# Designs tried in a protein design run: designed miniproteins, single chains, continued (3). Part 92

Each design is a single chain, and the fold is of that chain. pLDDT is the mean over its residues in the fold that is shown.

## One batch from the design tools (miniprotein)

Design m11198
Fold by ESMFold2-Fast:
Structure m11198 (fold): chain A 69 residues (1-69)
Amino acid sequence: SALLERARELLARAEEALAAGDYATAAKQFDHAGVLARIAGEEEGETEEAERLLERAKQLSAQAMKGLA
């Protein structure tokens, strides 16, 4: 799935941004990755992998948002 692959790319870049202290960029990229993972699960039938990526993105997005607060 192209959407699932893009979600993985965004997760990797977001994790790099998070490690660098760029919480705003990390939060946006985690959110985008979560959206793409959801669409992949709903439209392409990649449900189990999409659910795992969505959960990962949600957890890391919360961590990035905590850094912004």
Scores: mean pLDDT 80

Design m11199
Fold by ESMFold2-Fast:
Structure m11199 (fold): chain A 90 residues (1-90)
Amino acid sequence: PLLDLSKLPSEAHRFVATLLLREHVPSPLTVAEWMEVFLSDPRSRAAVEAFLASLGIDLSEPVSVAEERLRELTTLEEALARVEELLAAL
């Protein structure tokens, strides 16, 4: 029961929203591995990498750890606005 992620404008928006809104299910995947599965668009991948780097989130971290850190550092609205800015800058 995630917010309707299909209505978000890019893979980058959907990825970031998924990390913030996802029910906590333990996953052995790192952020980098999750990006490989979820992000096929190079522009979206670049925007997500820049966004996570700006928050000090290492792509080698487990997805569950990155999810918790994102929730501490940002809100859904702020994160989606930042991703939009990064996509516009690319």
Scores: mean pLDDT 76

Design m11200
Fold by ESMFold2-Fast:
Structure m11200 (fold): chain A 88 residues (1-88)
Amino acid sequence: LEEVAEEQIKKLVESAKKQGLSDSDIQSLLDKMQKAKDQVLKSKEVIEKLNREGIAALGEAMARSLERLDPSAKEVSEEIRKRAREVE
């Protein structure tokens, strides 16, 4: 799960670079993504759901955690959801 979450974060950072975000904006985004990941992986119930529902559920959990940390990051949270669905 942690390795899968890191791979999703890496792909999102690559997408942000292609969209022309500055290095400082990308670093801010990365910090928020890491916090969202840590919150998701802290919950036993979330981990059990992720094991049953796969990568799409991981993407949804991370997107919700990111939205709680930063409501303005809705575009990033939607991209997380979209990428998680594309893997399945």
Scores: mean pLDDT 68

Design m11201
Fold by ESMFold2-Fast:
Structure m11201 (fold): chain A 98 residues (1-98)
Amino acid sequence: MRFEEALAKLPPDEEVNKILTEALKEAQRIVDRALAEAAPHLTPEQLRAMRIKLSNAVVAAVLRAIGDLLNGEITPEQAKEKILEDVREAVERVLAEA
């Protein structure tokens, strides 16, 4: 996932977009840390596969949170926390499969 691709899927509300942008930056830091920790134990091909899996997990987490937000089920702050929780769970799952 590219940052720009995730931003294109955000709701049109400017204030909501700021909170979700902060969540995406934090999610990217979580992913980058996981990849850095895994890199010494993986081949370049395995590391690339892990990066793709984690990028896809970030996109999926954002889309789920946006769906809940648009349905009025959660606040923008809850959407941020949900994204970060889903990304952390995805990192644990992907690292266990590596």
Scores: mean pLDDT 78

Design m11202
Fold by ESMFold2-Fast:
Formats: structure tokens, C-alpha cells, sequence
Structure m11202 (fold): chain A 80 residues (1-80)
């Protein structure tokens, strides 16, 4: 289902952010990569899930740390 696909993407995004955090990648670069992945994936989802992804991207743009990005991704998984 589209819900299962989005959950899988979000879980992979969390793993990627944790890896980039350990590698000391700048937060702005982590944020850019996560947002780009979500934007690229968004058109393949149902309208309801596209709306959820748009709200997540909006919140991610305001994130100030890798930990905040991870928490936002975890929150999104619970809403799917």
C-alpha cells in the first residue's frame, strides 16, 4: 500500500540521517537530502499521504538539528 511505501521510506530516511549525523554531515545538508527524497517520492502517493508529506517537509525546513529531523520523521511514521 502507499502507507507501507511511505513508512519504509521514512524508516530508511531515519537510518540515513543517523548515519550522516555520525559522519558529522552539516545539518543543512542532511535537511536538504531528506527533503529532496520526500519531494521525489511524494507524486507516487495518494493525495492524503501527499498532504502529510507536505506538512512534514514544512516542519523539516524549520529543523535545527539532526536529532530534531529524526524526531519529525518518527512522528510522521506514527501518523501514517
Amino acid sequence: SDEEKLKELLELAIEAVETMKKAKVPVEEIKKRVIEALEDFKPSLSPELQELVEELIKKLKEAKSADEIIELLKEAIQKV
Scores: mean pLDDT 88

Design m11203
Fold by ESMFold2-Fast:
Structure m11203 (fold): chain A 82 residues (1-82)
Amino acid sequence: SAAARRAQALREAQKLLGEASKKGWDLTKTVGVEEGIKKLEEGVKKATELVAQQDPDGAPEVAKRLERFLELGKKELEELGA
């Protein structure tokens, strides 16, 4: 039960991150890097909240990984928009 919930939370979080990355990339190219970064930040926030709700025991470790993902993603979008 707990393991299944954790696996489901990680799958849903991964889907949210993928959608946010794609939208952030598209917005960076079509509107601006600030709009792309905002979309990426919104997606990471939703993924973090979802994991915290569905797997509170695993959430602190996942939150650190998501923060690193956001830092790297922001850097990638800044380079794309340059």
Scores: mean pLDDT 85

Design m11204
Fold by ESMFold2-Fast:
Structure m11204 (fold): chain A 97 residues (1-97)
Amino acid sequence: SLKEKIEEAKKLLEKAEEYKKKGNNDLAIQYLIQALDLIEEIINDPKFKELSEEEKEEVLELTKRILKLGKELGSELVVERAERNLRKIKEIEKDYS
């Protein structure tokens, strides 16, 4: 379910933050990429529009957090993908708000 994918993305983000604190930037970036893959699956799912406002805000906040961590880690790949996902989330919300 989309809710399970949101919870999985949260866990991957928590692992990314843990590895960043340990100075393992390569593993932190790998976990951010995995979280972004799940975020992209969530936002591209036709059922994304059926999520509650709170669940949509959670996906938005997770993506913003990934963007912040990507900037702190200097990962242009993570930053670009997170910014693209944020733009897409805002477009979807604008059409159905």
Scores: mean pLDDT 86

Design m11205
Fold by ESMFold2-Fast:
Structure m11205 (fold): chain A 110 residues (1-110)
Amino acid sequence: SIVEEFNKRISNITEETVKKMKEAKTFEEFEDALYQAHSQIVGLVKELVRALKLSPEQVARLDRLLGELLLRFTAAGSLAKQGQIELAIEEFREAVKEFEDGVSEIVREH
């Protein structure tokens, strides 16, 4: 299904981003990985909206979730800047999971 493909692509982005974060030699490389992940997820949400023909109300709720995800990634970046790399990665993973749960709830109304 379209939703299963979306979830698989999110999972792939998550694991590739975690790998990049663990391999980062500088805070800038860590932060770049976070913002690249967010940009890729925004692209996937746009594809999901088009494929499922979601309503304007569902699109507005997805935009809010994307904004919340960006704030959570900024918080993860702050933890990484303080040297809390493992906590930053955990925050990133938790943020993506909560985002996926929110997307599933919105799409269930389709």
Scores: mean pLDDT 90

Design m11206
Fold by ESMFold2-Fast:
Structure m11206 (fold): chain A 76 residues (1-76)
Amino acid sequence: VEIDEEAVIKELTKIPGIGEKLAKEAFKVLKKELSENPLTPETYNKIIEELEKLGLSREQAEEAIYTFLAVLAREE
C-alpha cells in the first residue's frame, strides 16, 4: 500500500510540539516499523523509544503512532 507521506506529515504536525522536521523523522520510523510488522507490544515500545530519541515526549510518540495508523486506515 502506498502511504501518503504528505498527509501523514500534515496530521503529525497537528500534535502539539511537533514541527515539520520532527514529523518527517517520525514518519520514517513509523513507516519502517509499521508497514512490515504487526503492532505488537515489542514493536510499540521500539517505536516509542526511537521517537523519544528524536526528541518527542512519550505522549507525543503515542499520538504519532495512532495518527499514522488512522491515516493508513483512511487509504484502504
Scores: mean pLDDT 78

Design m11207
Fold by ESMFold2-Fast:
Structure m11207 (fold): chain A 94 residues (1-94)
Amino acid sequence: SQEEEAERLLEGFRRAVEAYRASESDPAVVADAVLTLAGMAAQEALEHLSPEVARRLLEEIERVVREEMARLGDAAATARAQGLFARYRARLEA
């Protein structure tokens, strides 16, 4: 089901973020990796899931990204994340 696909995408994203945190000590590199992984997951959602399921998945991905950026204390990465998710929301409204 699309819900199961969304759950798999979210879990894959969470695991990838955790792996980067475990292997990388540079907060800027972690921030870049998290934003890249979020972009990949968002692209999969927007291309393959219904708008309703994609919206819910994007909300969960954004929550994980916001939590990670807060942990890193990187204001620039936080601003980049906000801009990225604003663009994804705009694509859902088109």
Scores: mean pLDDT 84

Design m11208
Fold by ESMFold2-Fast:
Structure m11208 (fold): chain A 86 residues (1-86)
Amino acid sequence: MTEWTEEMKKEKEKKIKEELEKLKKDYKIEVEYEDGVAHITITSKDNVKSSFSLEGLTEEQVEKLKAFDPETILEAFAAARRQALA
């Protein structure tokens, strides 16, 4: 049995969505798609820039990321973590 219940998954997803809404208020997120790789740049109010790259995103998913869609952002972070484990 998967140790994660459906409620635990929803609670974690809700928590991430709440954090993303807070981040959207204080941070500027820019997404650039080139050669199958999404380059994401996050700029804070203090003009501190952090960048990372994600592989395996479709053009449609990148467009949703640019629209700050929570579901696509969550999928992008999950993909990045999956690459780190590979």
Scores: mean pLDDT 63

Design m11209
Fold by ESMFold2-Fast:
Structure m11209 (fold): chain A 105 residues (1-105)
Amino acid sequence: MDAVAEATLTVGEGETATFSFGVLQGDNPMVVTATAKVEGDAEVKVTLSVSGGATAEGIAGNETVTLTSTVPGSGEGVGATVTVENLTKGKTAKVTVTLTFSEAA
């Protein structure tokens, strides 16, 4: 069963917010997926950082952004951090972030 963590972040003009979650990893590679959905018309920069994986980034606004990072199997814990930066002048962003941790086949 995949591990899923969700948070709703309220990010003021020019501010950043961070959401972090970790899971235990087995010996198989793991795919970490972050989705960010913005409520309203604000634009945000989303960065996914995963321990042992590549950093991914994108812009969320009118469309949901989906970012992925693959971690090689190590038998250690996997931590993921999503950073949301509000790029929109004069607006507060409300962003729902979902982190999904899936074992690769």
Scores: mean pLDDT 80

Design m11210
Fold by ESMFold2-Fast:
Structure m11210 (fold): chain A 63 residues (1-63)
Amino acid sequence: VKVKVRKEDGVYIVEAEVNGKKYVGEGATLGEAMKDLMEKAKDDLEDAAKIVEAGYEEAAKKL
């Protein structure tokens, strides 16, 4: 799984790619961006779980 976290113009953007599927979450805070990402990944629980694991690990590197 591949997860990237970036901040553009005060907005956090989290991009995740799992099994060829791409998900993008955006929010005013990192937490909101992760929630948006999870909402978009909710149709695939396995993809969602992998995104959470890799996404929080990537987010921790920026804290």
Scores: mean pLDDT 71

Design m11211
Fold by ESMFold2-Fast:
Structure m11211 (fold): chain A 87 residues (1-87)
Amino acid sequence: KELEEARKEPNPKEAMGKLLLKELKEKKERAKTREELVIIGAAALQAAKSVGGEIGEEFKKLAEEMLEELNLTEEEVLEEARKIAEE
């Protein structure tokens, strides 16, 4: 339903970005381990750099909130996520 509604929007790329943002927020709430939070935080940070615009600012805000909760810098969260992905 949300994916179908996003395709009907005037800017489907932006609508898809909003859907991804909602998905990351839901994954954050369901995350049971620090490793999951690190992966989600890194994903939000990467999305903020890739998407741009207003939705990019939303991803940036989510990433900043997660970095504060994890007590990690941008460099540290990306490095930790890379190590988790290698395992």
Scores: mean pLDDT 76

Design m11212
Fold by ESMFold2-Fast:
Structure m11212 (fold): chain A 98 residues (1-98)
Amino acid sequence: MTAENYILKGLIAENMGDYETAAEWYDKAAELLKEKDPVQAAIYYAMSAIWYAKAGNLDKARESLEKAKELFEKYVSESDPRYETVKHYIELAEKLLG
């Protein structure tokens, strides 16, 4: 299965209001992306954290958020045009968990 397949499944679940299922698909997409595109992986881990938090699964939300923050610190440059996007999703996940 491709990361694109998992992203599409996540988007469908999100549109249906199935936040936990959306989070699971985004987490799987991030796992496939983390070696090839760690910036995209950071985005999908952060999105997974947001949807787990909205679903009330705070333990999985924190796990996905820590993965997103690790990739953000290690691989996302301030000169990357995706920097503000990754930062925004991480900050949104942190607010939902506080």
Scores: mean pLDDT 89

Design m11213
Fold by ESMFold2-Fast:
Structure m11213 (fold): chain A 85 residues (1-85)
Amino acid sequence: TELLEKLAELANKTPGVEAKLTVEGDKSTLTIKAEEEHGNLKAKVESTWTLDGDTLTIEVKAKVTDLVTGKTEEIEASETRTVSL
């Protein structure tokens, strides 16, 4: 879809953000990765958007690491929806 292509282009123009879009017929996969370090915290977020026909799957993984204590917190969420196109 054209909206996913424009989103990928904007993400790739943003410092610290990388996006990759793959389109094959009715299937589009967009992967967005963002990583930022501020003081003693490092945050990494990855989201994968897959549109296959009328099915949209969104997967998000976020990881925050405290560089002083070595503690890591991870949040994972996924959702699959049927959309009318």
Scores: mean pLDDT 77

Design m11214
Fold by ESMFold2-Fast:
Structure m11214 (fold): chain A 118 residues (1-118)
Amino acid sequence: MTPEEVVKALKVFVEHIKALLDAGRIDEFLNAVLSLLRFLASAYPELQDWLNEAIAEVERLIAAGDKVGAFEVILSTLDKLIEFVKKNMKDPKIQEEAIKILNELKSLVERALERARA
């Protein structure tokens, strides 16, 4: 996939993820976020090992009933993805768009985390 195709796919994923959060469908929201992370692992071989380890840790926390811990791992993973984009995406326009989308996703996860703590 080209970086432009990945950014387009990320926009579609984040719109779907937002709709699930707005509907209060938290378990489906978590599954959709994990699907986005799996998509990124498939699109970028350099991320595959690291991102699959993060996904496995999130799945472990969900299985343990630790939704707060799961969201905290996702937030840390998104921060590392933003840093990867800054270092590896050389096109400034694509880099800016990818960072904006990842920050929007981060904001949605932060909202879900607050809800899980309440």
Scores: mean pLDDT 87

Design m11215
Fold by ESMFold2-Fast:
Structure m11215 (fold): chain A 100 residues (1-100)
Amino acid sequence: MAQQLGDALAQIADDLGMPGYAQQMRSLGVQGDISSAVSIAIAAIRVARGDTGTATSDAQTIAAINAVTDQIVSYLNSQGQQPLADTVRDVTNDIISSVV
């Protein structure tokens, strides 16, 4: 469910010390905007990891997105939320398709 996904992604952002991103993800989850919530979560985690978005190739961008997605999926699976983890993977594949 979009609200549950938004709340789970917001918890990751809160744990990273990014309350503004967390609030935005909760708002998007309530609105049912799963794709925007996942996109913002990926962007927030990339920033937390020191990724300035200066990738020189689509392959480098895809690798960075996949690494962040694996981190989110691992977290959700550890919380027993496999259906949300599957949703994040599916949405990330759609985001990657829009980059390539």
Scores: mean pLDDT 73

Design m11216
Fold by ESMFold2-Fast:
Structure m11216 (fold): chain A 64 residues (1-64)
Amino acid sequence: SAAERAQLSARLTELISRTAGLELSRMKKLASGEKLSPEEEAALEEELARLDAEIAALIAQRLA
């Protein structure tokens, strides 16, 4: 239905925005010469991988 497609699109947009926000924060720290701790880098990579997997699953659902 149109409502279901709208809901999937809204969720996809939310996840993409979260990914973009994390990448932007990383870019800002790098640009300012700040270094992330190894723990912060590991946590960021895990969160980005999790978001990427969820985005891929929602795209697959939308195409089906």
Scores: mean pLDDT 82

Design m11217
Fold by ESMFold2-Fast:
Structure m11217 (fold): chain A 81 residues (1-81)
Amino acid sequence: SSEALVEEFRREIEEIRKQLEEAIKTGDINLIIASALRLIGLEIDIDRAYAAGRISAAQARELRREIDELLKEIRDYIKSS
């Protein structure tokens, strides 16, 4: 179902969020870069799922918003460092 796929994407976002939290705490720039690449890959997967009709436009927008917020945290960290 679209809900099960959305929950899977949310689990992946949460995993990346935890990885990013650890990376920021430790100052691990390589892990921050790895987190950014994982988020970009997940955006591609979400776009593919939407294009295939597996999730709704509203679901895709919500997931993309969550990813964009994490990418903004990365950009803000880099600018402040």
Scores: mean pLDDT 88

Design m11218
Fold by ESMFold2-Fast:
Structure m11218 (fold): chain A 74 residues (1-74)
Amino acid sequence: AEEEQTKRNSAIVKLARLAMEDPEKAAEEAAKLGFDPETVRRIAESAALQNGLPPEEARRIADEVAKLVEEKRK
């Protein structure tokens, strides 16, 4: 039964898109789905890099989203 894994993979793709468009919304959805800050940080950084952002800016976005996820979880 790969339903759960498939849904999580779809969620990761959605989070990657949201991280670039709206970090706050991305963090809210990630917390809702039970993603940890470290996982979300990696997703956001990867998404930013794939969209052509410099590594420094990608890292900044990733750190911001991860911080927001941590706040939403506790």
Scores: mean pLDDT 75

Design m11219
Fold by ESMFold2-Fast:
Structure m11219 (fold): chain A 75 residues (1-75)
Amino acid sequence: SAEEIKKEAEEASKEAVEAKKAGDGAGYTGGALRAIGLGVDAALAGDKEGARAAAEGAEKGGMKEIAEGIRKLGE
């Protein structure tokens, strides 16, 4: 569901932000790609609500630039 996508994107983004603070570039990349993947998968499936939810989750998790990118993919 859109709420589940939002929750997962928020968790992935929070993990990425914490990894970056710790100097863990691999953890940052992994979390960022997970959030992006949720948005891309929803957009490719025509799930505009899911793509929007992924963007909102990413923004709430602290990754505003990634959230903006995801939003553009989902319209």
Scores: mean pLDDT 82

Design m11220
Fold by ESMFold2-Fast:
Structure m11220 (fold): chain A 81 residues (1-81)
Amino acid sequence: MIEKAAEYLEKAREAAAQGDWRSAARYAALAVLYLRRAGYDDVAKQVERLAAQAVGATAQGDTEKAVELLDQALELVKKAQ
């Protein structure tokens, strides 16, 4: 379950790197859903905040900041495993 959250955050990161904020948002939402289903509610809330900021940065063309925020979200998921 948590492995699926990491997979979707990696897909969100790729989308953000390409400037695709809509796909980044969809993949990030799926990652948060899988974290909540796995019982990691506090991690899910932190990832959701970082992902929202990353999607906003992607939409503004700041792909470097978006990737950094999603890398932080991935690190939180890895530490929770």
Scores: mean pLDDT 86

Design m11221
Fold by ESMFold2-Fast:
Structure m11221 (fold): chain A 70 residues (1-70)
Amino acid sequence: MTDEELIELGDLVEREGARLPEFDELERLLLERRQYIAENPETPQAEIDRWQAELRERAAEALRRAVEEL
């Protein structure tokens, strides 16, 4: 899951009538990560991949909860 896909998932769930605090937290982390990478272009690809894996897990969990609450 890319950062773009994470934002799209948040928008989709909001459209379906649920906006969970987890989505705001995920968006904040996404923006912080983008800024960090922009300021540190030498960031190792392995670290970026790790962050992407963490976001995927958190996004999947948030989406699962949102669907259960709809």
Scores: mean pLDDT 68

Design m11222
Fold by ESMFold2-Fast:
Structure m11222 (fold): chain A 60 residues (1-60)
Amino acid sequence: SFEDAKKQVELAIRRNPNMSDKEIDTLVNIMAQSAKLTEKQKAELRKVALETREKVRKEL
C-alpha cells in the first residue's frame, strides 16, 4: 500500500540519513514499482523521503 511504502522509505532514511538524491530516487522508484503507485503517489513518496531526510539530519 501507499502507507506501507511511506513507512519503508522513512525507515530506510532514518537508518541512512546520508542517502544522496540519487539513492533516494532509486529507493522511491523501487517502492513505487513494488506498491504499484500512481505517478502522483510516487511524487508524494519522493517528497516524504526528502522531508524525512531533512528532518533526520536536523535532529543530528
Scores: mean pLDDT 83

Design m11223
Fold by ESMFold2-Fast:
Structure m11223 (fold): chain A 61 residues (1-61)
Amino acid sequence: MSPAEKAANFLRKLAEQYRAQGREDVAKTLEEAANILLQGAKEGKEDESIERAVRKIQEGV
């Protein structure tokens, strides 16, 4: 499993935890970051997807 896929799975688990706490804004940001990572892994742009996911989290959290 690629580093991006591992990170995406971790972010999805975090999103569930934040939703349980009523932090849906944070959960949505984490899900969007996970989707960016998965898309990058599929397109062979994993490094770029990691940078984009980090920026998304920094802006939304």
Scores: mean pLDDT 78

Design m11224
Fold by ESMFold2-Fast:
Structure m11224 (fold): chain A 74 residues (1-74)
Amino acid sequence: GGHGGAAAIGAGLAGARESGTAEGAQKSARFALDSALKSGSINEEGRRGAEEGARAKTAEEAVRHLERAFQAEL
């Protein structure tokens, strides 16, 4: 179905928020990206946000990128 990307990014966003660390948030962003790509229903902005979250230097930065990605998938 056409909305698996939003669910995947949302799950990664929740994990990033709970992580409290840059490494944990990056892991959550990578999980979100992988799951969204497997769903086949991620747009370019959502994909880019998840990729930027996976490279973020802080948990806060990763969360912001994933929030933008999630909004783009809605």
Scores: mean pLDDT 80

Design m11225
Fold by ESMFold2-Fast:
Structure m11225 (fold): chain A 92 residues (1-92)
Amino acid sequence: MSIEEWEERSTPTEEQKQKIIDLLKKAADAARKGDMETALNYLSEALTVAGEAGLWGFEIQLAVDISLLKNGNITPEELAEAAERLIKKLEA
């Protein structure tokens, strides 16, 4: 689904992409160390930046991952893997 106004104004800058990548890397690292609170904080900040950048697909995926982690339906390892998949999609 494309919204005409979204195509130019909501295109993420390289700076916004790099910020999301850095936050996701920090979230994955914190999750692997068992620091769930720090991982949640970085994911929440990445969600905010993704929303501001118009990356609604990423925003939805991050919101789901945050919800799953809060409800105990995802392991820290699975969260780290999910964050790394999002990084790979953003770098492509």
Scores: mean pLDDT 76

Design m11226
Fold by ESMFold2-Fast:
Structure m11226 (fold): chain A 102 residues (1-102)
Amino acid sequence: GKAKEVLEEIEKLAEEAKENKEPIEKLAEKVLELIEKLEKENPELVEEIKKEAEKLEPVEALNASEMAAKLGKLAEEKGGEKGLLAALLAWKEAVKYALEQR
């Protein structure tokens, strides 16, 4: 589904960031743009999944590989497209948190 496509694009951006040695702030900007696009096209679904994602434990600042591993685990735990959306929203919060701690 669309959430899976957005997650795959974010994973690709994380890999490219590692190769180019881009700072996490640049990755965060690209992630936010993708999430805003998703929210614009399906705000009701995003709000429903966001409420579910808010039940997840707070995340500390992570490097890109640790963040990818966390996303994989969250997608597995939540299952299906809802799992992918929850993982995406959790990553948004993790990236935001990492930036606010700097």
Scores: mean pLDDT 52

Design m11227
Fold by ESMFold2-Fast:
Order: C-alpha cells, then sequence, then structure tokens
Structure m11227 (fold): chain A 53 residues (1-53)
C-alpha cells in the first residue's frame, strides 16, 4: 500500500496522482508525513507535482 501510494504520487498521469493525493489526505498526519518524506527523498520532481495538486 505505502509503496504503491509513493509510485502513484510520482505517476506522469494526473488522474493517478489526484487519486493518490486524495487517499493521502485520509491518512493520519504521521503516516502522511512519512509518505511525503519518502516522495521528497526519492524525487524532487515528485515533491513539485504534489504542490500542484
Amino acid sequence: MKAQLIADLNSPDPAVRVRAFNRLLTLPPEERNAILDQVTRLSAAGKEELKRL
């Protein structure tokens, strides 16, 4: 689940990113922050895409 969320947040498909972002918003803050930290570490581009959503 967590690895799939990170992959989906870095997807080039906007629909996939929106779905992943909506799921991320339903998670507790500690889990959301952990996933965001991993996205930030793996991809600076992924972090910028999240800011656009």
Scores: mean pLDDT 69

Design m11228
Fold by ESMFold2-Fast:
Structure m11228 (fold): chain A 57 residues (1-57)
Amino acid sequence: MDSIQQQVDQMRQQMYQDFDTNRGSSLSDDERQRARRGIDARVRDIRDQMIRQVQQQ
């Protein structure tokens, strides 16, 4: 389980970095917050899928 959490955390960090590099300089603070919220939701989705995969066999 810890391994999945580490992968998810690394993925979140990578997504934040990629977003900031490609879009961050042209966005308002409000837009950036919404985008990060979307990334967080996506990362939670991926984590839940990984956990389900382990549970299902």
Scores: mean pLDDT 74

Design m11229
Fold by ESMFold2-Fast:
Structure m11229 (fold): chain A 76 residues (1-76)
Amino acid sequence: GVAEAILREARREAERLVAEGRYDEALQTLDGAKQLIQLLADAGEVSEAAARRAIAELDRLREEVKRQQEEARRKA
C-alpha cells in the first residue's frame, strides 16, 4: 500500500545517505516520511494499522541511523 511504498523509498534513500556519511540528511528523510504517513492517516488515505506499522519501522531505522552517526562521531 501507500504507507509501505513511502517506507521503502525512505529506507532506500536513508541507506544511500548513510553510505555517504550524510547522517543528518538520512534522519531528515526518515522524519519526513513519518510526517507524510501521519498526514495521510489523518486524511483517511492510509489505514491506521498500515500507518502504525510503517511508522514503527521508520522509528527503528531512525534509531539505527542515530547509532551509526554516534559511532562515526566517536571515530572523529
Scores: mean pLDDT 88

Design m11230
Fold by ESMFold2-Fast:
Structure m11230 (fold): chain A 66 residues (1-66)
Amino acid sequence: VVRTARDLLRALRQGDGDTGLRLAQRLRDLGLTGYAQTIIDAIRQGDYDRAVNTAGGLLRYSQRRS
């Protein structure tokens, strides 16, 4: 999860929507459906700030969990 969230955040900051969508789908496969859906919707709307903030929040959350 942490690695996928980091890769996703990097892609989003570079404006790589295709990579961002693939990595968000991977988050969905990992059971993080809410985070994945928010990020996918943000990318589709061109709201990369929201996508970055959501991915950053997921990364921080993942780092706090055992």
Scores: mean pLDDT 77

Design m11231
Fold by ESMFold2-Fast:
Structure m11231 (fold): chain A 99 residues (1-99)
Amino acid sequence: SEIREQAKRLKELAKKLKEQGWDKAAEAVEELAELLEKIARISEETPIPEEVLKKIAEVAKKGLEAVEAAKSDEEATEAAGKTFQELVKIGAEAMKQLS
């Protein structure tokens, strides 16, 4: 799964950020990785449309790139937080369309 692959990359990035002393960014990126792991598990049990899963994977990839491009703990934390919020909005909108 591309979502599982992005979750693994985010976990590796979180370890690197922690080693750099960017503790807040590391925590935010770990939360983002955990959200993607939960989404991957739900997709195994629930028929989520492929277009929604693809959108989630694209948002996660963009978020990973934004965190990697960050120049400070604060900038990386903001990038991870924005990505998390965007993923939550995608999930909420998908649930509305299924109801």
Scores: mean pLDDT 84

Design m11232
Fold by ESMFold2-Fast:
Structure m11232 (fold): chain A 79 residues (1-79)
Amino acid sequence: SFDALAAELAATLPAAAHPLFDQVVAALRRDPADVTPALKAASLLDNPELLERIRRAAETRDPEAILRAFAAALRAHFA
């Protein structure tokens, strides 16, 4: 389930990443078709390569794919 995936991915993230991750999770729960919150959050990382990865995941319209890409981007940014 989406909630099980969100919990699994959250466990892989440092504490500093949780506020931004939790915002994207909440947004995808409200509207799985709305990719804007994930793209806005990605833009805050100021990393064009990470933004491009999240943009490509957003093209799938799959909230789980978007969440996986976003978690990977946060791990890279906060590592």
Scores: mean pLDDT 80

